# Designed miniproteins, single chains, part 48

Each design is a single chain, and the fold is of that chain. pLDDT is the mean over its residues in the fold that is shown.

## One batch from the design tools (miniprotein)

Design m1756
Fold by ESMFold2-Fast:
Structure m1756 (fold): chain A 92 residues (1-92)
Amino acid sequence: MSKEEFDLEVRAALLTMQAYILKKEAERAIAEGDTDRLREVLEQYRSLLEEAKKLIEEAKKMKGPTAERVLKWLEDIQKELEEMIKRLEEAL
């Protein structure tokens, strides 16, 4: 594994952890009907989605099994983030 592949995998793991924490906050805000918190979480999801998109573009420039695995992982995260954004927008 190159240093670039390792750094990509670490950033993907951090993004996954951030998405997991944010999902718990989103689900709580939806359950409680907290409109102010829903808006805050929605903005955080939008920021995280932009980070995911940038990381996907970096992963696409790399070749090899590690890059392909991380790209698939990031694409799955992107879909989850987009679905949560839609759910949060519908809750507002």
Scores: mean pLDDT 85

Design m1757
Fold by ESMFold2-Fast:
Structure m1757 (fold): chain A 92 residues (1-92)
Amino acid sequence: GELAREGAEYAKKRAEEAGVEAEARAEGPRVVITLKNASVEQQVGALSGAVAAELGGAEAEVKSEGDTITVTLTAPSEELAGEGARLVGEGL
């Protein structure tokens, strides 16, 4: 369904509201969120959201390269992937 995509779009909107350049993609129960030119504080926020997503049942991979952080969420359902993406957005 559209739930993972809605979560990805929410995370992108939250990042943009925080002044961060963001890309978010949803493919089935997998969501990839990339934050560019993110401060260390914003990267910590995204990581905190990824940890919350794991506690909610998603698998989270976080990769940080300078001022770019990529969070990859894989969940047993598109709904849980979308909720995980929302938690990453809430961390910003």
Scores: mean pLDDT 83

Design m1758
Fold by ESMFold2-Fast:
Structure m1758 (fold): chain A 56 residues (1-56)
Amino acid sequence: SVIEKVAKKYAGLSDEDIKLLRENPDLSEEELAEIAEKAGLSVEALRDLQRALQAE
């Protein structure tokens, strides 16, 4: 997907991180914070990305 390619290239998210976000809609705030810190994103930005990935 275009969103997946953008997330990997610009946010520094791995294939495993993208899969986790796509397949786990009820990730905790703590789990999201860990991924967001690695990607250089806010938790809110990561939730927006998660919603976009899950909409595909």
Scores: mean pLDDT 73

Design m1759
Fold by ESMFold2-Fast:
Structure m1759 (fold): chain A 100 residues (1-100)
Amino acid sequence: MTQSPSSVTVAAGATATLTQTLEKPSENVAWLKQVGDRSVLLIKNGTTRVPGVSSRFTGSGSGTTYTLTISNATASDSGTYYAVDLDTSESGQGTTLTVV
């Protein structure tokens, strides 16, 4: 299970793309943002946006490859993002996003 990239820097208003690759297919992939001591759920079931999460956050993918896309990036989007396969409880190693 591999999350890429480990870090990415984008300009404000640009699009950031984060990818999770699984060793076996799953439909229960979640995307989380680390906020202080807690994780905030953004996307569930690979593609379903959690209510209240900005439409700029899009989950896509199926099988072994899942992507989080952050459109029109803002400074508040900076932080560490994690993909988790909820069927196995296996997580990616995280991607640190910096918006400048």
Scores: mean pLDDT 81

Design m1760
Fold by ESMFold2-Fast:
Structure m1760 (fold): chain A 94 residues (1-94)
Amino acid sequence: MKKLTKEQEEKIRSYFEKARKALDEGNYEEAVKYAEEILKIDPDNVTAHLLLAEAYLRLGEYEKAIEYFQKALEIDPNNEVAKELLKRAEEKLK
């Protein structure tokens, strides 16, 4: 719903790539920081919520991971990736 400028969209893409690279390299706290930068530009960004949730999942902070997956699903209820990863995070708490 929020209209972004081209510069904001380019920054979001750059932070997304940096967050994804940080996750792949095991730098989970760095991934959190880049995802938070996306949320400063676009607070309802589904991808940023998914990146935060995945980073917290990898940090073993399962309750925070669940919270951010749920927030992603509040914005995009049909997001299959969020549904699958939410189930995996919930299984870790059982």
Scores: mean pLDDT 83

Design m1761
Fold by ESMFold2-Fast:
Structure m1761 (fold): chain A 68 residues (1-68)
Amino acid sequence: ASAERANEIIRFAAEAVRRGLTPEEAKQMALERGFSEEEADAVARTVESLREHGIVAPKLRVEAPEPA
């Protein structure tokens, strides 16, 4: 149960990254979909981790790399 829920959170986070959502936006959407506050936090952390590894939607060209 808990492990399956964690996997659901990871899947949601991966889809959020694919759609170009920020960790904060993904957390908000998770809450709207009925995830708990703790689960939504886990989604946000997963999104942040995935973005750090460069796993982002093909729209990278839209996001200017210059802003540091």
Scores: mean pLDDT 70

Design m1762
Fold by ESMFold2-Fast:
Structure m1762 (fold): chain A 60 residues (1-60)
Amino acid sequence: NEEKLKKAEDYIKQGKYEEAIKILETVEKPDDRLKGVLGKAYLKLGKGEEAVDIIRSWQE
C-alpha cells in the first residue's frame, strides 16, 4: 500500500489525477493518508461527490 501511495502522489505531481485514482482504488485496506490523497485527486478533477462516496465506502 505504501508503494501504491507513493506512486499515486507522483502521478498527482505530474497532473495525472485519473491515473493516481486508479492506483489508489486497488488498495484493499486504505489508511487515512491514502484516503486524503484520493480525495485530493478527485477534487482536482472536479469530482467532489465521487471523493465523498469512495471515502465513505471504506468506512463501512
Scores: mean pLDDT 72

Design m1763
Fold by ESMFold2-Fast:
Structure m1763 (fold): chain A 69 residues (1-69)
Amino acid sequence: VEEALEYLDKGGTAAVLEGHEEALEHAKKAIEYLKQGNIEEAKKHLEKALETASGRAKEYLEKALKILE
């Protein structure tokens, strides 16, 4: 869980730098759900973040998703 949170944080930061506001918003929601222990909702928001992410943001978010699978 902590490793997935770290990659989500890095993905969110990369999304801000790359101008992917929708990816950032979904990554933040995924972090909140993971902190609550709701892995299913966290995965849904992470998948939505990946739909709009590219570059480094996509790479970090994909790593977070693999940890949760």
Scores: mean pLDDT 77

Design m1764
Fold by ESMFold2-Fast:
Order: structure tokens, then C-alpha cells, then sequence
Structure m1764 (fold): chain A 59 residues (1-59)
């Protein structure tokens, strides 16, 4: 899927959410709504939900 970079740190608030650090690269798996998506971390290989506001599309 499309690749995104985290532009800010995002804490893991629940087990279903993926924690992000600024600069982390994630692959978009599915858009859930305008605020959240399911992604896979290219750093850890883990899947989880993230807020879309902290993501910048790179590929």
C-alpha cells in the first residue's frame, strides 16, 4: 500500500493502536475513517491503528 512518514510522536494509548516516533515509516493497509487508519510499521513489522493527522505520504 502507500507509504507514510510520522511527522510527530504518537503514544500507544491502547493495545490496538500502534505507537509512533517521528520519522517512523508505515505502510497503509486500510483507511478506517477520516481520522484513523490501519497501518504496518516498517521498523517493527507490527500492525495497528494510527491517527492520520500525524502522517505524511511519501510513496
Amino acid sequence: GPLYRAVADQPQTTPQFLGLKKGDIVELLRVVNDDFALVRSLTTGREGYVGLSDLERIA
Scores: mean pLDDT 83

Design m1766
Fold by ESMFold2-Fast:
Structure m1766 (fold): chain A 80 residues (1-80)
Amino acid sequence: SKKDEIIEKIKKRIDELIEKAGEVYDKLTEEQKKKLQELFEKIVDLLTKMKNAKTLEEAEKLAKEAEKLLEEMEKIIEEA
């Protein structure tokens, strides 16, 4: 389904960012590590909400919010 495609796209992006964060982990400050963990937890919550979304429109709205948080994670990793 299109909802499953959206969820899989977000999951792949999460996996890519976790891998990149692992590469620079020793260069991250304690504040950056804490921020990344908080963002990751929010994204995981959004994935659960996307799976439970009754409409495609709800899933797309949640995915857009998750993508903004993923962009924040990427910025922190790039600043490392």
Scores: mean pLDDT 86

Design m1767
Fold by ESMFold2-Fast:
Structure m1767 (fold): chain A 69 residues (1-69)
Amino acid sequence: SKEFIIEQIKNLIEWIKKNRDKFVDKEGYDELIKEAKEMIERVKNGDITEEEASEFLKKLNEKILELTS
């Protein structure tokens, strides 16, 4: 559901904020938070499908790994 996907993105944003010190690339950290917040709004507005939002969640998790290595 859209609510579930929004909750997952919000949970990732909270994890990112709590683990700021793990991010070597501070610019990448700020951009990641911005993109995640923008995606929540797009899901809320119905601008994307659940499938597209799920793909974004995969990309977000991959980006977290890249920025915390």
Scores: mean pLDDT 81

Design m1768
Fold by ESMFold2-Fast:
Structure m1768 (fold): chain A 61 residues (1-61)
Amino acid sequence: SALEVARRAVELGRQGRVDEAAELLQREMGLSPGDAYGLAVGAANGGSAEGIAIEAELLAK
């Protein structure tokens, strides 16, 4: 689910692994590199898993 992916991205972001979080969002949600990186930075800076999941679903096509 998007929420499971977002929770993993948030955990990676909290560990400073922003590039890995962005790659995960690209692979699992089909986000562009730019959108995925933006959300990964948000996750690293205290973004909620729920918020990241909602934004990822809106950006994914």
Scores: mean pLDDT 84

Design m1769
Fold by ESMFold2-Fast:
Structure m1769 (fold): chain A 86 residues (1-86)
Amino acid sequence: SEEVEKKVKAAEEEAKRAYEELKKAIETGSPDEAEKYANRLGAVAAQAEALANANSDNEKAKETAKKIKEWYEEGKKLVEEAKRKA
């Protein structure tokens, strides 16, 4: 549905912004700020997964949820590594 497509696109755009801000925070030496963006990215990943589960026939929703989850896992790894180096 058009509503599902809009929600999928909104989730992807929000996740992409959170991931970009996470990487920027790490580059500027702010691992605590990066962790806040990782938490936001995790929340968006959970929302995208719930949307995909509610729309099991929508391949785009499933693909987007998987992509956001991958960004979240990578983001967590980057935050952990940055905190270890501080």
Scores: mean pLDDT 87

Design m1770
Fold by ESMFold2-Fast:
Structure m1770 (fold): chain A 59 residues (1-59)
Amino acid sequence: LTERQKEIGRMVVEGESVEEIGEKLGLAPSTVARLIREIFREAGVRTIAELAAYLKEVE
């Protein structure tokens, strides 16, 4: 994952909504939803819990 994808992934794991992430990053909610889908696909995970575990692997 890129640094931006890791940042977005952490926000998702922390329970932030697509709208909240979009406001923080200056992106449309539809763009954030697409990026989240790409993160799940690239990480090879299907749930927020699996995404959290994936992000822990890089620590």
Scores: mean pLDDT 81

Design m1771
Fold by ESMFold2-Fast:
Structure m1771 (fold): chain A 63 residues (1-63)
Amino acid sequence: SPLEEAEKLVEEYREKLAAAKSEEERQAILDEFARDMQKILSSVKDEEVRKKIEKLALELLTS
């Protein structure tokens, strides 16, 4: 499901962010995450699922 795909994506990018050695590398990873998350969101028509995915993305981006 799109929600499961988003959850896996968040976990994958959390690991990548933990491994980042510079702010430039961190920003590049976040930019890639935002693009990948938008691809998932663009396929989702259910508003409740979209809200859950957006919340997951926001948690990673603000942590």
Scores: mean pLDDT 81

Design m1772
Fold by ESMFold2-Fast:
Structure m1772 (fold): chain A 71 residues (1-71)
Amino acid sequence: NEEAIRLLQEAIEALKAGDVETAIRLAREALKASTDPKARLLIEGAIRAAERGDVEMAIFLLQQAIQTLKS
């Protein structure tokens, strides 16, 4: 879970910097590093949001995924 959380945090920073391509790559890596079904659904939702340019929704969903993994 620590690796998935780190990758998700890096993805959020990439989104804040406008680097959507890097954020999607990092989120996909986090998806491979996580076995939590709820976190995986949130990460998948974030990837879709980022792909359609909804950066705010992507950040929100990645933050929810981090909270799920820390619980």
Scores: mean pLDDT 88

Design m1773
Fold by ESMFold2-Fast:
Structure m1773 (fold): chain A 100 residues (1-100)
Amino acid sequence: SREEAAELLRKAAELVKQAAEKSTDPNDRKFLESLAKKVEEIAELVEKGDEEDVRNAFYTAVILAGTLYGLAKSSKNPEVAKLLKEAADYLMEAARVLEG
């Protein structure tokens, strides 16, 4: 369960990195790179952390999914929007796995 959740979080991080690479605005790219790093940090907490770390990772994954869904909806680039939505879907699936 934790291993599966960490893998889903790493898939989400990879998709956010791909969205950053396809972003033409340097500010958008830097912001998406920072979000990908946060998702990777959550994956490490799920894999190596205690029960409190896993609980905190769950809440952070849900918050970040909301952020990525918002960014996908507002994106002018349909390829970036698709990648961000897919990343958010993986974050929500990871949260579901961590919940039960």
Scores: mean pLDDT 88

Design m1774
Fold by ESMFold2-Fast:
Structure m1774 (fold): chain A 118 residues (1-118)
Amino acid sequence: DFEKLLEKAYEASEKGDIESTLEYIMQIIESINSFEDWEKAMKTLVEFLKKLGKEKIAKLVEELLELAKKELSDLNLLKKVLRQTLLAVFLGIVNDIDELPEEIRKLLKELAEESKKI
């Protein structure tokens, strides 16, 4: 259940528990076995962020979802987009984006910057 894992990742990140945050992110990524799973995870993240009142961050994730659907067909690259999106949202970092299209890299960097603003 993506929503429960997102809630656990969020709680861990708010407590500064980086190790638990990364573990929950890994569990989310490992559960993605299809394009449908990936799209559901991205959409669940958008709705989760909207419920938290993080409207600007939710909009950036929605833009990433649509751009990745348009530009990427490789499930491994889509899983990388989701992992980097989760790292940006919860920890304000991106660390593995060089293989991604420039427009996606720019959105991920913007997402990480916005997520650092308290």
Scores: mean pLDDT 88

Design m1775
Fold by ESMFold2-Fast:
Formats: structure tokens, C-alpha cells, sequence
Structure m1775 (fold): chain A 83 residues (1-83)
């Protein structure tokens, strides 16, 4: 199973560190910087499950990913307001 989320560069790095700290042996996290617009970069966070996780652990991972996405939306809105 693979979970992908696109976030701001800062929130993507934060998400990766939190997941690595919480599930160091269970998941692999990859970070890719991607151009989302002419002057906007985002971070693609790819979470690959190496071991079988419990339902509670899977829900927690999804919650963390959703939180990073929501935080990133606020950052993008603030940047767009400056335009």
C-alpha cells in the first residue's frame, strides 16, 4: 500500500519527520519537490508500507497526511493573497 500527499515544502518535510519518528521500521517515506506553478513548489510525500500495520495505525497515518494537506492549503492561500 502507498499513501501519497502533496503539501508545502515545509509541511511535507515535517510530515516525513513525524512519520519516520512514529513508524521507523514499518514505513518508508520519500520526498520529491515538484513545480506546481510558475513560482510555487510543493512537496510530494510518498509513504510506502513495508510491514502490515494495524487499522488504528493506518487511520493515524491518514490523519497525519490530511493534517499536513490542510496546513499546506492555508500556506498557499496566504501566498496567493500577496498576488
Amino acid sequence: MVIEVEASVEEGKKLAEEIKAKYPDEVEVKLEEKQAGPFIKVMRVTITLKKKLSQDQLQDLQRLANQARLNSEKIIEEKLKKL
Scores: mean pLDDT 78

Design m1776
Fold by ESMFold2-Fast:
Structure m1776 (fold): chain A 94 residues (1-94)
Amino acid sequence: ATDYLNEGRAYFELKKYDKAIEYYEKAIALDPKNAQAWLNLGKAYYHQKKYDEAIEYYQKALALDPKNQLARRNLAEALRQQGRDAEAEALLAA
C-alpha cells in the first residue's frame, strides 16, 4: 500500500525525521491539498530545529485548513523558537 502519509508518521514516531520528510513530500506530491501532510512536514522540520521551514509548512497547512488549532499552536511554538513572541501571541488570540 502506497500510503505515504502513514509511512511518514511511522518514521516520525521512530524519530527518523529525514525519512519522515521524504514520505510526507511524496504524500504532498500526490495530494498538494492534504493539510495534514503539510502539518506533519512542518513538525518533522521543527524536530530538526529547522524553524524557518517549519513555519513555512505550518502556514501552508493553515491556508488549507484555517480552523486547524493544532497547526496554529505548532506555528506559534515555531515562532517563539525564533523570538517572534508577538506574532505567536496574535495567532493564539485569533
Scores: mean pLDDT 88

Design m1777
Fold by ESMFold2-Fast:
Formats: structure tokens, sequence, C-alpha cells
Structure m1777 (fold): chain A 55 residues (1-55)
């Protein structure tokens, strides 16, 4: 499920990136930035949790 979720996020990120590059729609850009921020926050949280486990 974690891997499936990661794959879905990657696909959504790619779709938004293509849309933003093609249209230069500021709303698409904001959505893309928000999604990237969400992914980064999730990745950092997961990495921090892993660090706690190895501590």
Amino acid sequence: SEMERNSEFSKRLSDLLIRWVQTRDPEAGRELAKLISELLTSAVDAALERQRLLK
C-alpha cells in the first residue's frame, strides 16, 4: 500500500508538472508546489522516524 501510494503520487506529480509546463497556469503551479511540499514533508517525516528507530 505504501508503494502503491508512492506510485500514485508520482503519477499525479508528473501530470501536474506537464500541465504547468504546457499552460503556465499559476493555479497549476500552485497545486504542483503544494503537492511537492506535501511529498517533501511526508518524506522528511518518514526519514526522521527512521532515524529515531536507528537511534
Scores: mean pLDDT 75

Design m1778
Fold by ESMFold2-Fast:
Structure m1778 (fold): chain A 69 residues (1-69)
Amino acid sequence: SAAARAKAQQTLIKIASEEQEAAGRILDLEGIQRIADRLEEAAKKEKDPAVAAELQKYADGLRAYVAGA
């Protein structure tokens, strides 16, 4: 749903912003991998299956990007 996607996007933005702040620079592949790991953990803890599925899709996309780099 649009609401589930919006909530998952907010979680992605929050995690990405925290990792970028911690890095003090543009995210490298290790930083992107940490975002993927945190999104996957968020998906496992999420009670709404639609939100969990969107979080997992973001994690999978970031892992694919890292693997292809």
Scores: mean pLDDT 83

Design m1779
Fold by ESMFold2-Fast:
Structure m1779 (fold): chain A 90 residues (1-90)
Amino acid sequence: SEAVRRAEELGKELVRLTEEATRLYMEAERTGDEELRREAEELAERAMRIGEEMLRLAEEHPEAKPVVEEALRRAQEAARAIVEEAEAEA
């Protein structure tokens, strides 16, 4: 369905933005770079908006729910992996 396709596209963007935001946030924490922190916050806000759109899509189109749930899980897993890697290198 079109909703499933849209959920897949949004899910890929969500994971990508979450990974980038998390990486920039960890770098900002390590270096004290306020500009990197601002960039990370902007990307995190975009990721949150996409997540909200995906949740609404799943509510309106139940067939998209499994794709939305998997994408949210992948985004969370990716962020956790980046944080763990950064902490291990510190």
Scores: mean pLDDT 87

Design m1780
Fold by ESMFold2-Fast:
Structure m1780 (fold): chain A 74 residues (1-74)
Amino acid sequence: SEIERVLKEIEELIEEIKEKAERGELTPEELREKTEEIDKLLELLRRSGAPEEKLEELEKRKEEALKLAEKAMK
């Protein structure tokens, strides 16, 4: 389903941010690009009728990943 595909893409992007941040490989430009892509996919997921609870879960996971990346990049 479209919802399952988009969910997987969002989760993969969040995971990439965390992994690259942990390895010290994440640049500010790449963080911006990946964040923009996540936001586009979250909007697509909302338009596709995904449950609000799932959207809130993903937004929280995104925020946690961003905070972790910001700490790693200083």
Scores: mean pLDDT 83

Design m1781
Fold by ESMFold2-Fast:
Formats: C-alpha cells, sequence, structure tokens
Structure m1781 (fold): chain A 70 residues (1-70)
C-alpha cells in the first residue's frame, strides 16, 4: 500500500497539484477513505492544466488502489 501511495503522490506532485491537497489525498488513502479520495481527486484535476490531467488521474487511481488494500 505505501509504495502505491508514494507513486501516486509523486505523479500528483509532477502534475503540479498543490502540496496541501496532495497531503490531504495521502491521508485519505492511508485511512482507506475512498469517498474522500474521490472528492479531493476532483479538486486535484481542476487544479492543473488540461495537459497534466492524465497524470492527476493516474495518481488518484493509485491512491484509490492503496486505500482498497487497507
Amino acid sequence: AEELIEKGVELLREAGVPEELIEELRKAAEEGNLDKIDELGVRAVLSVPDEKRALVGEGVRLLAEAAKLI
């Protein structure tokens, strides 16, 4: 689970998602809170230019996968 969280966070950081939002997403993934990941994931997608939205989507997907393993 931790490896997926770290990879997801790295993709979000590369895409330019604000660090505060990345930390909230990390916490939601560590808590297994899929609803919170979905809510924050929408905000993360909207925080970046269109070109980088695929990276945000992949990062959020990895965090959701990590949350399911808890």
Scores: mean pLDDT 82

Design m1782
Fold by ESMFold2-Fast:
Structure m1782 (fold): chain A 60 residues (1-60)
Amino acid sequence: DVLAEIAANSARVHDAETGATRLSDEAQRLALSYMNSHADASDEERIALAREIAAAVAAG
């Protein structure tokens, strides 16, 4: 499921301070907002959304 893949990707962020993999509060809020706005999107749109979420999370 593409939606589950988006969620999994959004959770995979390295915390450079502790070395743990986690999502910051702001990044999590942004990811959820993105997913909610496109809950009924096509598979292609969900994949594009996953990339945007991953990029936003990585950018910090």
Scores: mean pLDDT 56

Design m1783
Fold by ESMFold2-Fast:
Structure m1783 (fold): chain A 98 residues (1-98)
Amino acid sequence: MKTPFEEAVDELIARLREIFEKYQRGEITKEQALAEVDAAIDELAKRLQKYLSPEAVERFRDAVRLIARQMLDGKLTPEQAVAALRAVAERIRAEEKA
């Protein structure tokens, strides 16, 4: 069974993939894509406040924002971005349990 944290991360990945696909098709500008990413991160951060410390939420927010920017810049493939997001989520979970 997925934890609420894992479900929230999976939902974020799905949203980021949708934003990236829209950007790649030229349906939205890079600035619009970044704004949609920020909105998705803000929504997730509010949800994660129930499970993570404020410091962990901020760290997760910063990491996701960086990964999404690198993906939009073509520095990461979608597959690499997903792997990086999952690695960040696992690190944050480990830090919360430590």
Scores: mean pLDDT 79

Design m1784
Fold by ESMFold2-Fast:
Structure m1784 (fold): chain A 93 residues (1-93)
Amino acid sequence: SARRNRAAAVIHRAVAEAGEAGVALGELVRRASEESGASPADARAVVERMVAAGTLEARRSGDETLLRLGANAYGGGAGPGAAAGGAGAAGKA
């Protein structure tokens, strides 16, 4: 859905703008729904998919879930496979 793609873009931008502080799940869902026209349930599903994909990182802070950019967010568009620094064995001779 075009609305889900727009919701994902709104979520990514909001989380990127918040940086280290992160954004509360409820605030992200609200903004994505309002700016994209998606339902709150669809916006939440987009957040959950982005967390599952590693684009977002979810952290508990008291009664809130805070979202930040995940490791996969910084590789956006750079490669279709997991290329975030190879797990090479660092041997010493």
Scores: mean pLDDT 74

Design m1785
Fold by ESMFold2-Fast:
Order: C-alpha cells, then structure tokens, then sequence
Structure m1785 (fold): chain A 56 residues (1-56)
C-alpha cells in the first residue's frame, strides 16, 4: 500500500541540521579552511541523505 506523502518532523529536523552544516561549510570557505569546509559539507550531505531515507 502507498504511504501518505508527508514530510515528518524527524525529516524536517534532519534537513534543518543539514542546512546548518552547509552554512558552517560556507563560513569555513570564507575563512579559507578548505578541509573544515569539506568536512562540514560531508556532514550536511549525510544528514540530507538520512532525511531522504525517512521519506520511504
């Protein structure tokens, strides 16, 4: 049976955390810390992927 197409609060929280890490990544790039920027972006991507899995 089909699931109801909704965005869960858990998914929203993961997306918000992902956005937070993305902003942190941009801050590190402005500061010239390329490695820290890459690590923050990796964490943002992992959180975004987890949010996508919750939609299933």
Amino acid sequence: MSDVPVTTEEQRQLVLQSVGYYILSVGYEIDGDEKAAEEARKEADELDEKAKKLSE
Scores: mean pLDDT 76

Design m1786
Fold by ESMFold2-Fast:
Structure m1786 (fold): chain A 98 residues (1-98)
Amino acid sequence: DEEEKKKKELLEEAILLYAEAGMHLMSAASLRIAKESEVKKLEKKAKEAEKESKEKGEELREEKKKKEKEYEEEIKKELEKAEEYEKKGEELLKEYEK
């Protein structure tokens, strides 16, 4: 039955799209862990540097803010990609259910 073959292909495509969405969610989670680690490292380094030089401490605090923003932008991109793949998968799944 050609109808059953088409339904199977729609389901397989939907599964692959949801798998792609899952990979982007995992990337976002990994970036959040990396952000927390790097931000804590820079905060500690800034506090230690500030004891010897206020200027060096301020430079490291600016680096921390820049890194936080960079990680947040990358996390946002990964979450947006996950949402796009999830929406495409949902559309194919709705066609499968017909």
Scores: mean pLDDT 87

Design m1787
Fold by ESMFold2-Fast:
Structure m1787 (fold): chain A 89 residues (1-89)
Amino acid sequence: MEEAKKAIELAERARRLALEAMRLASEANDREGLNLGIAAALKASGAIFLAEYAIKTGDKEMAKEALRVAEEALRLAEEALRRAREAGG
């Protein structure tokens, strides 16, 4: 289940970046940035859930879906962090 393991790794990265983005956006009073960080964190949590479920059931298609959701979450988290840094600088 390499795709599921990769999904968990990427989603955990996305969640860490999203939390940093949320902290910075909150300090900058950037509501839109905060909302983007929240969306990224929720998507990352969903990817972890799907990946863990795929490992438990051996569902390779679910593992691929988890990886795609994790890649989306990472992209959103990176966008949220970039925005938060621009708002706070």
Scores: mean pLDDT 86

Design m1788
Fold by ESMFold2-Fast:
Formats: sequence, structure tokens, C-alpha cells
Structure m1788 (fold): chain A 72 residues (1-72)
Amino acid sequence: MAERLRELAEELREAARLLEAQGRHDQASKLYEIADELDEVARRLEEGELSEEEARNKLVEAFQRVSEIADE
């Protein structure tokens, strides 16, 4: 689970960099925020502060937020 969260965070940061290059700074900023939150969830999961179920719920929330940001 933690590896998947970090992989998604990296993908979101790459997407954010492309959006910044296109002048879409607000959308890029939101994706960076989600990526940072996913890294924090991964860290807490690795430290035993978070359950796998809670981590999966956070992953679902992240996908929903990304979909909302993609809607122009």
C-alpha cells in the first residue's frame, strides 16, 4: 500500500509540473497538495500510525479530488 501511495504521489507531481508549464498554476498547486498528503499517509502507514483500511480510504478520496480538479 505505501509504495502505491508514493507512486501515485510521484505521478501527480509529474502531472502538476506539466500543468505549470502550460500556465495552469491553480490546478498544479492542488495536485502538489494531494501528492504531499499521499506521502504523509504513506509515512504514517509505514510508522504504524495508520491502518491499511484508512490508507485505502485516503487513496479513494485522492482519486475523487483529482477527478474534480480535472473538470474545467
Scores: mean pLDDT 82

Design m1789
Fold by ESMFold2-Fast:
Structure m1789 (fold): chain A 96 residues (1-96)
Amino acid sequence: GSMAEQAREEILRVVREFAERMIEIAKKDGNGYAIGLAESLLRAVEEGRPDPRTAAEMVRGAAKEIASMLSPENAKEVLEAGDEAARRLDEIAERL
């Protein structure tokens, strides 16, 4: 129904916003590998069409991996952004 379609669009929007932020932070750090990880996350969600809880786990995993290869300041920003994106995805799951 319309709720499932709205949830899908919300999941994609949350992950896209997160991935775009990861790309910008990775660019500040000069880390092309981290950019690739963010792009891969977005592609996996677009193609795999995961449920919001699975998408939240994917976001948390990507944030931890990206943070591990960046400067401490940028790593903190990545982890905070990942936690916020995952929280939004968990809220979508609770509405379904």
Scores: mean pLDDT 87

Design m1790
Fold by ESMFold2-Fast:
Structure m1790 (fold): chain A 56 residues (1-56)
Amino acid sequence: SAAELRARLEAMRDRLLEGVREALDEINDPNKEELLAEFEAELREEEARLLAEFEA
């Protein structure tokens, strides 16, 4: 179902963002928050596209 796909994509996004945040923290990247915000926005956009395609 679309709801199940959405839940799985959200769980994947949370896990991926946490991993990236930890990696950026380890290297002390000064643009960490900006990079994370951009990456999250791109992931959310792809999630919306996949959900729309799944429901087509």
Scores: mean pLDDT 83

Design m1791
Fold by ESMFold2-Fast:
Structure m1791 (fold): chain A 80 residues (1-80)
Amino acid sequence: LPKTASLEEAIELLQERAAEFEARGNRQGLALAYEGLGLLYDKAGDKEKAIEYLTRAAELFEELGSPHAERARELLEKLK
């Protein structure tokens, strides 16, 4: 994949943001950050990590009662 360095930086920033949101108890921000991580890993061609992060996002969205939980599950099915 081209320009893997840019994806790496975005992934690192989202991971740090996810930790920050978790520390603050901002579960919406955490879920969105994990969804973003899953999409970035999918772009990078790393389906295993994309599945991991989308699964984490789906879990959080389900806890929140967010309709994003169903979207995350659909994305997981497409990645398989």
Scores: mean pLDDT 79

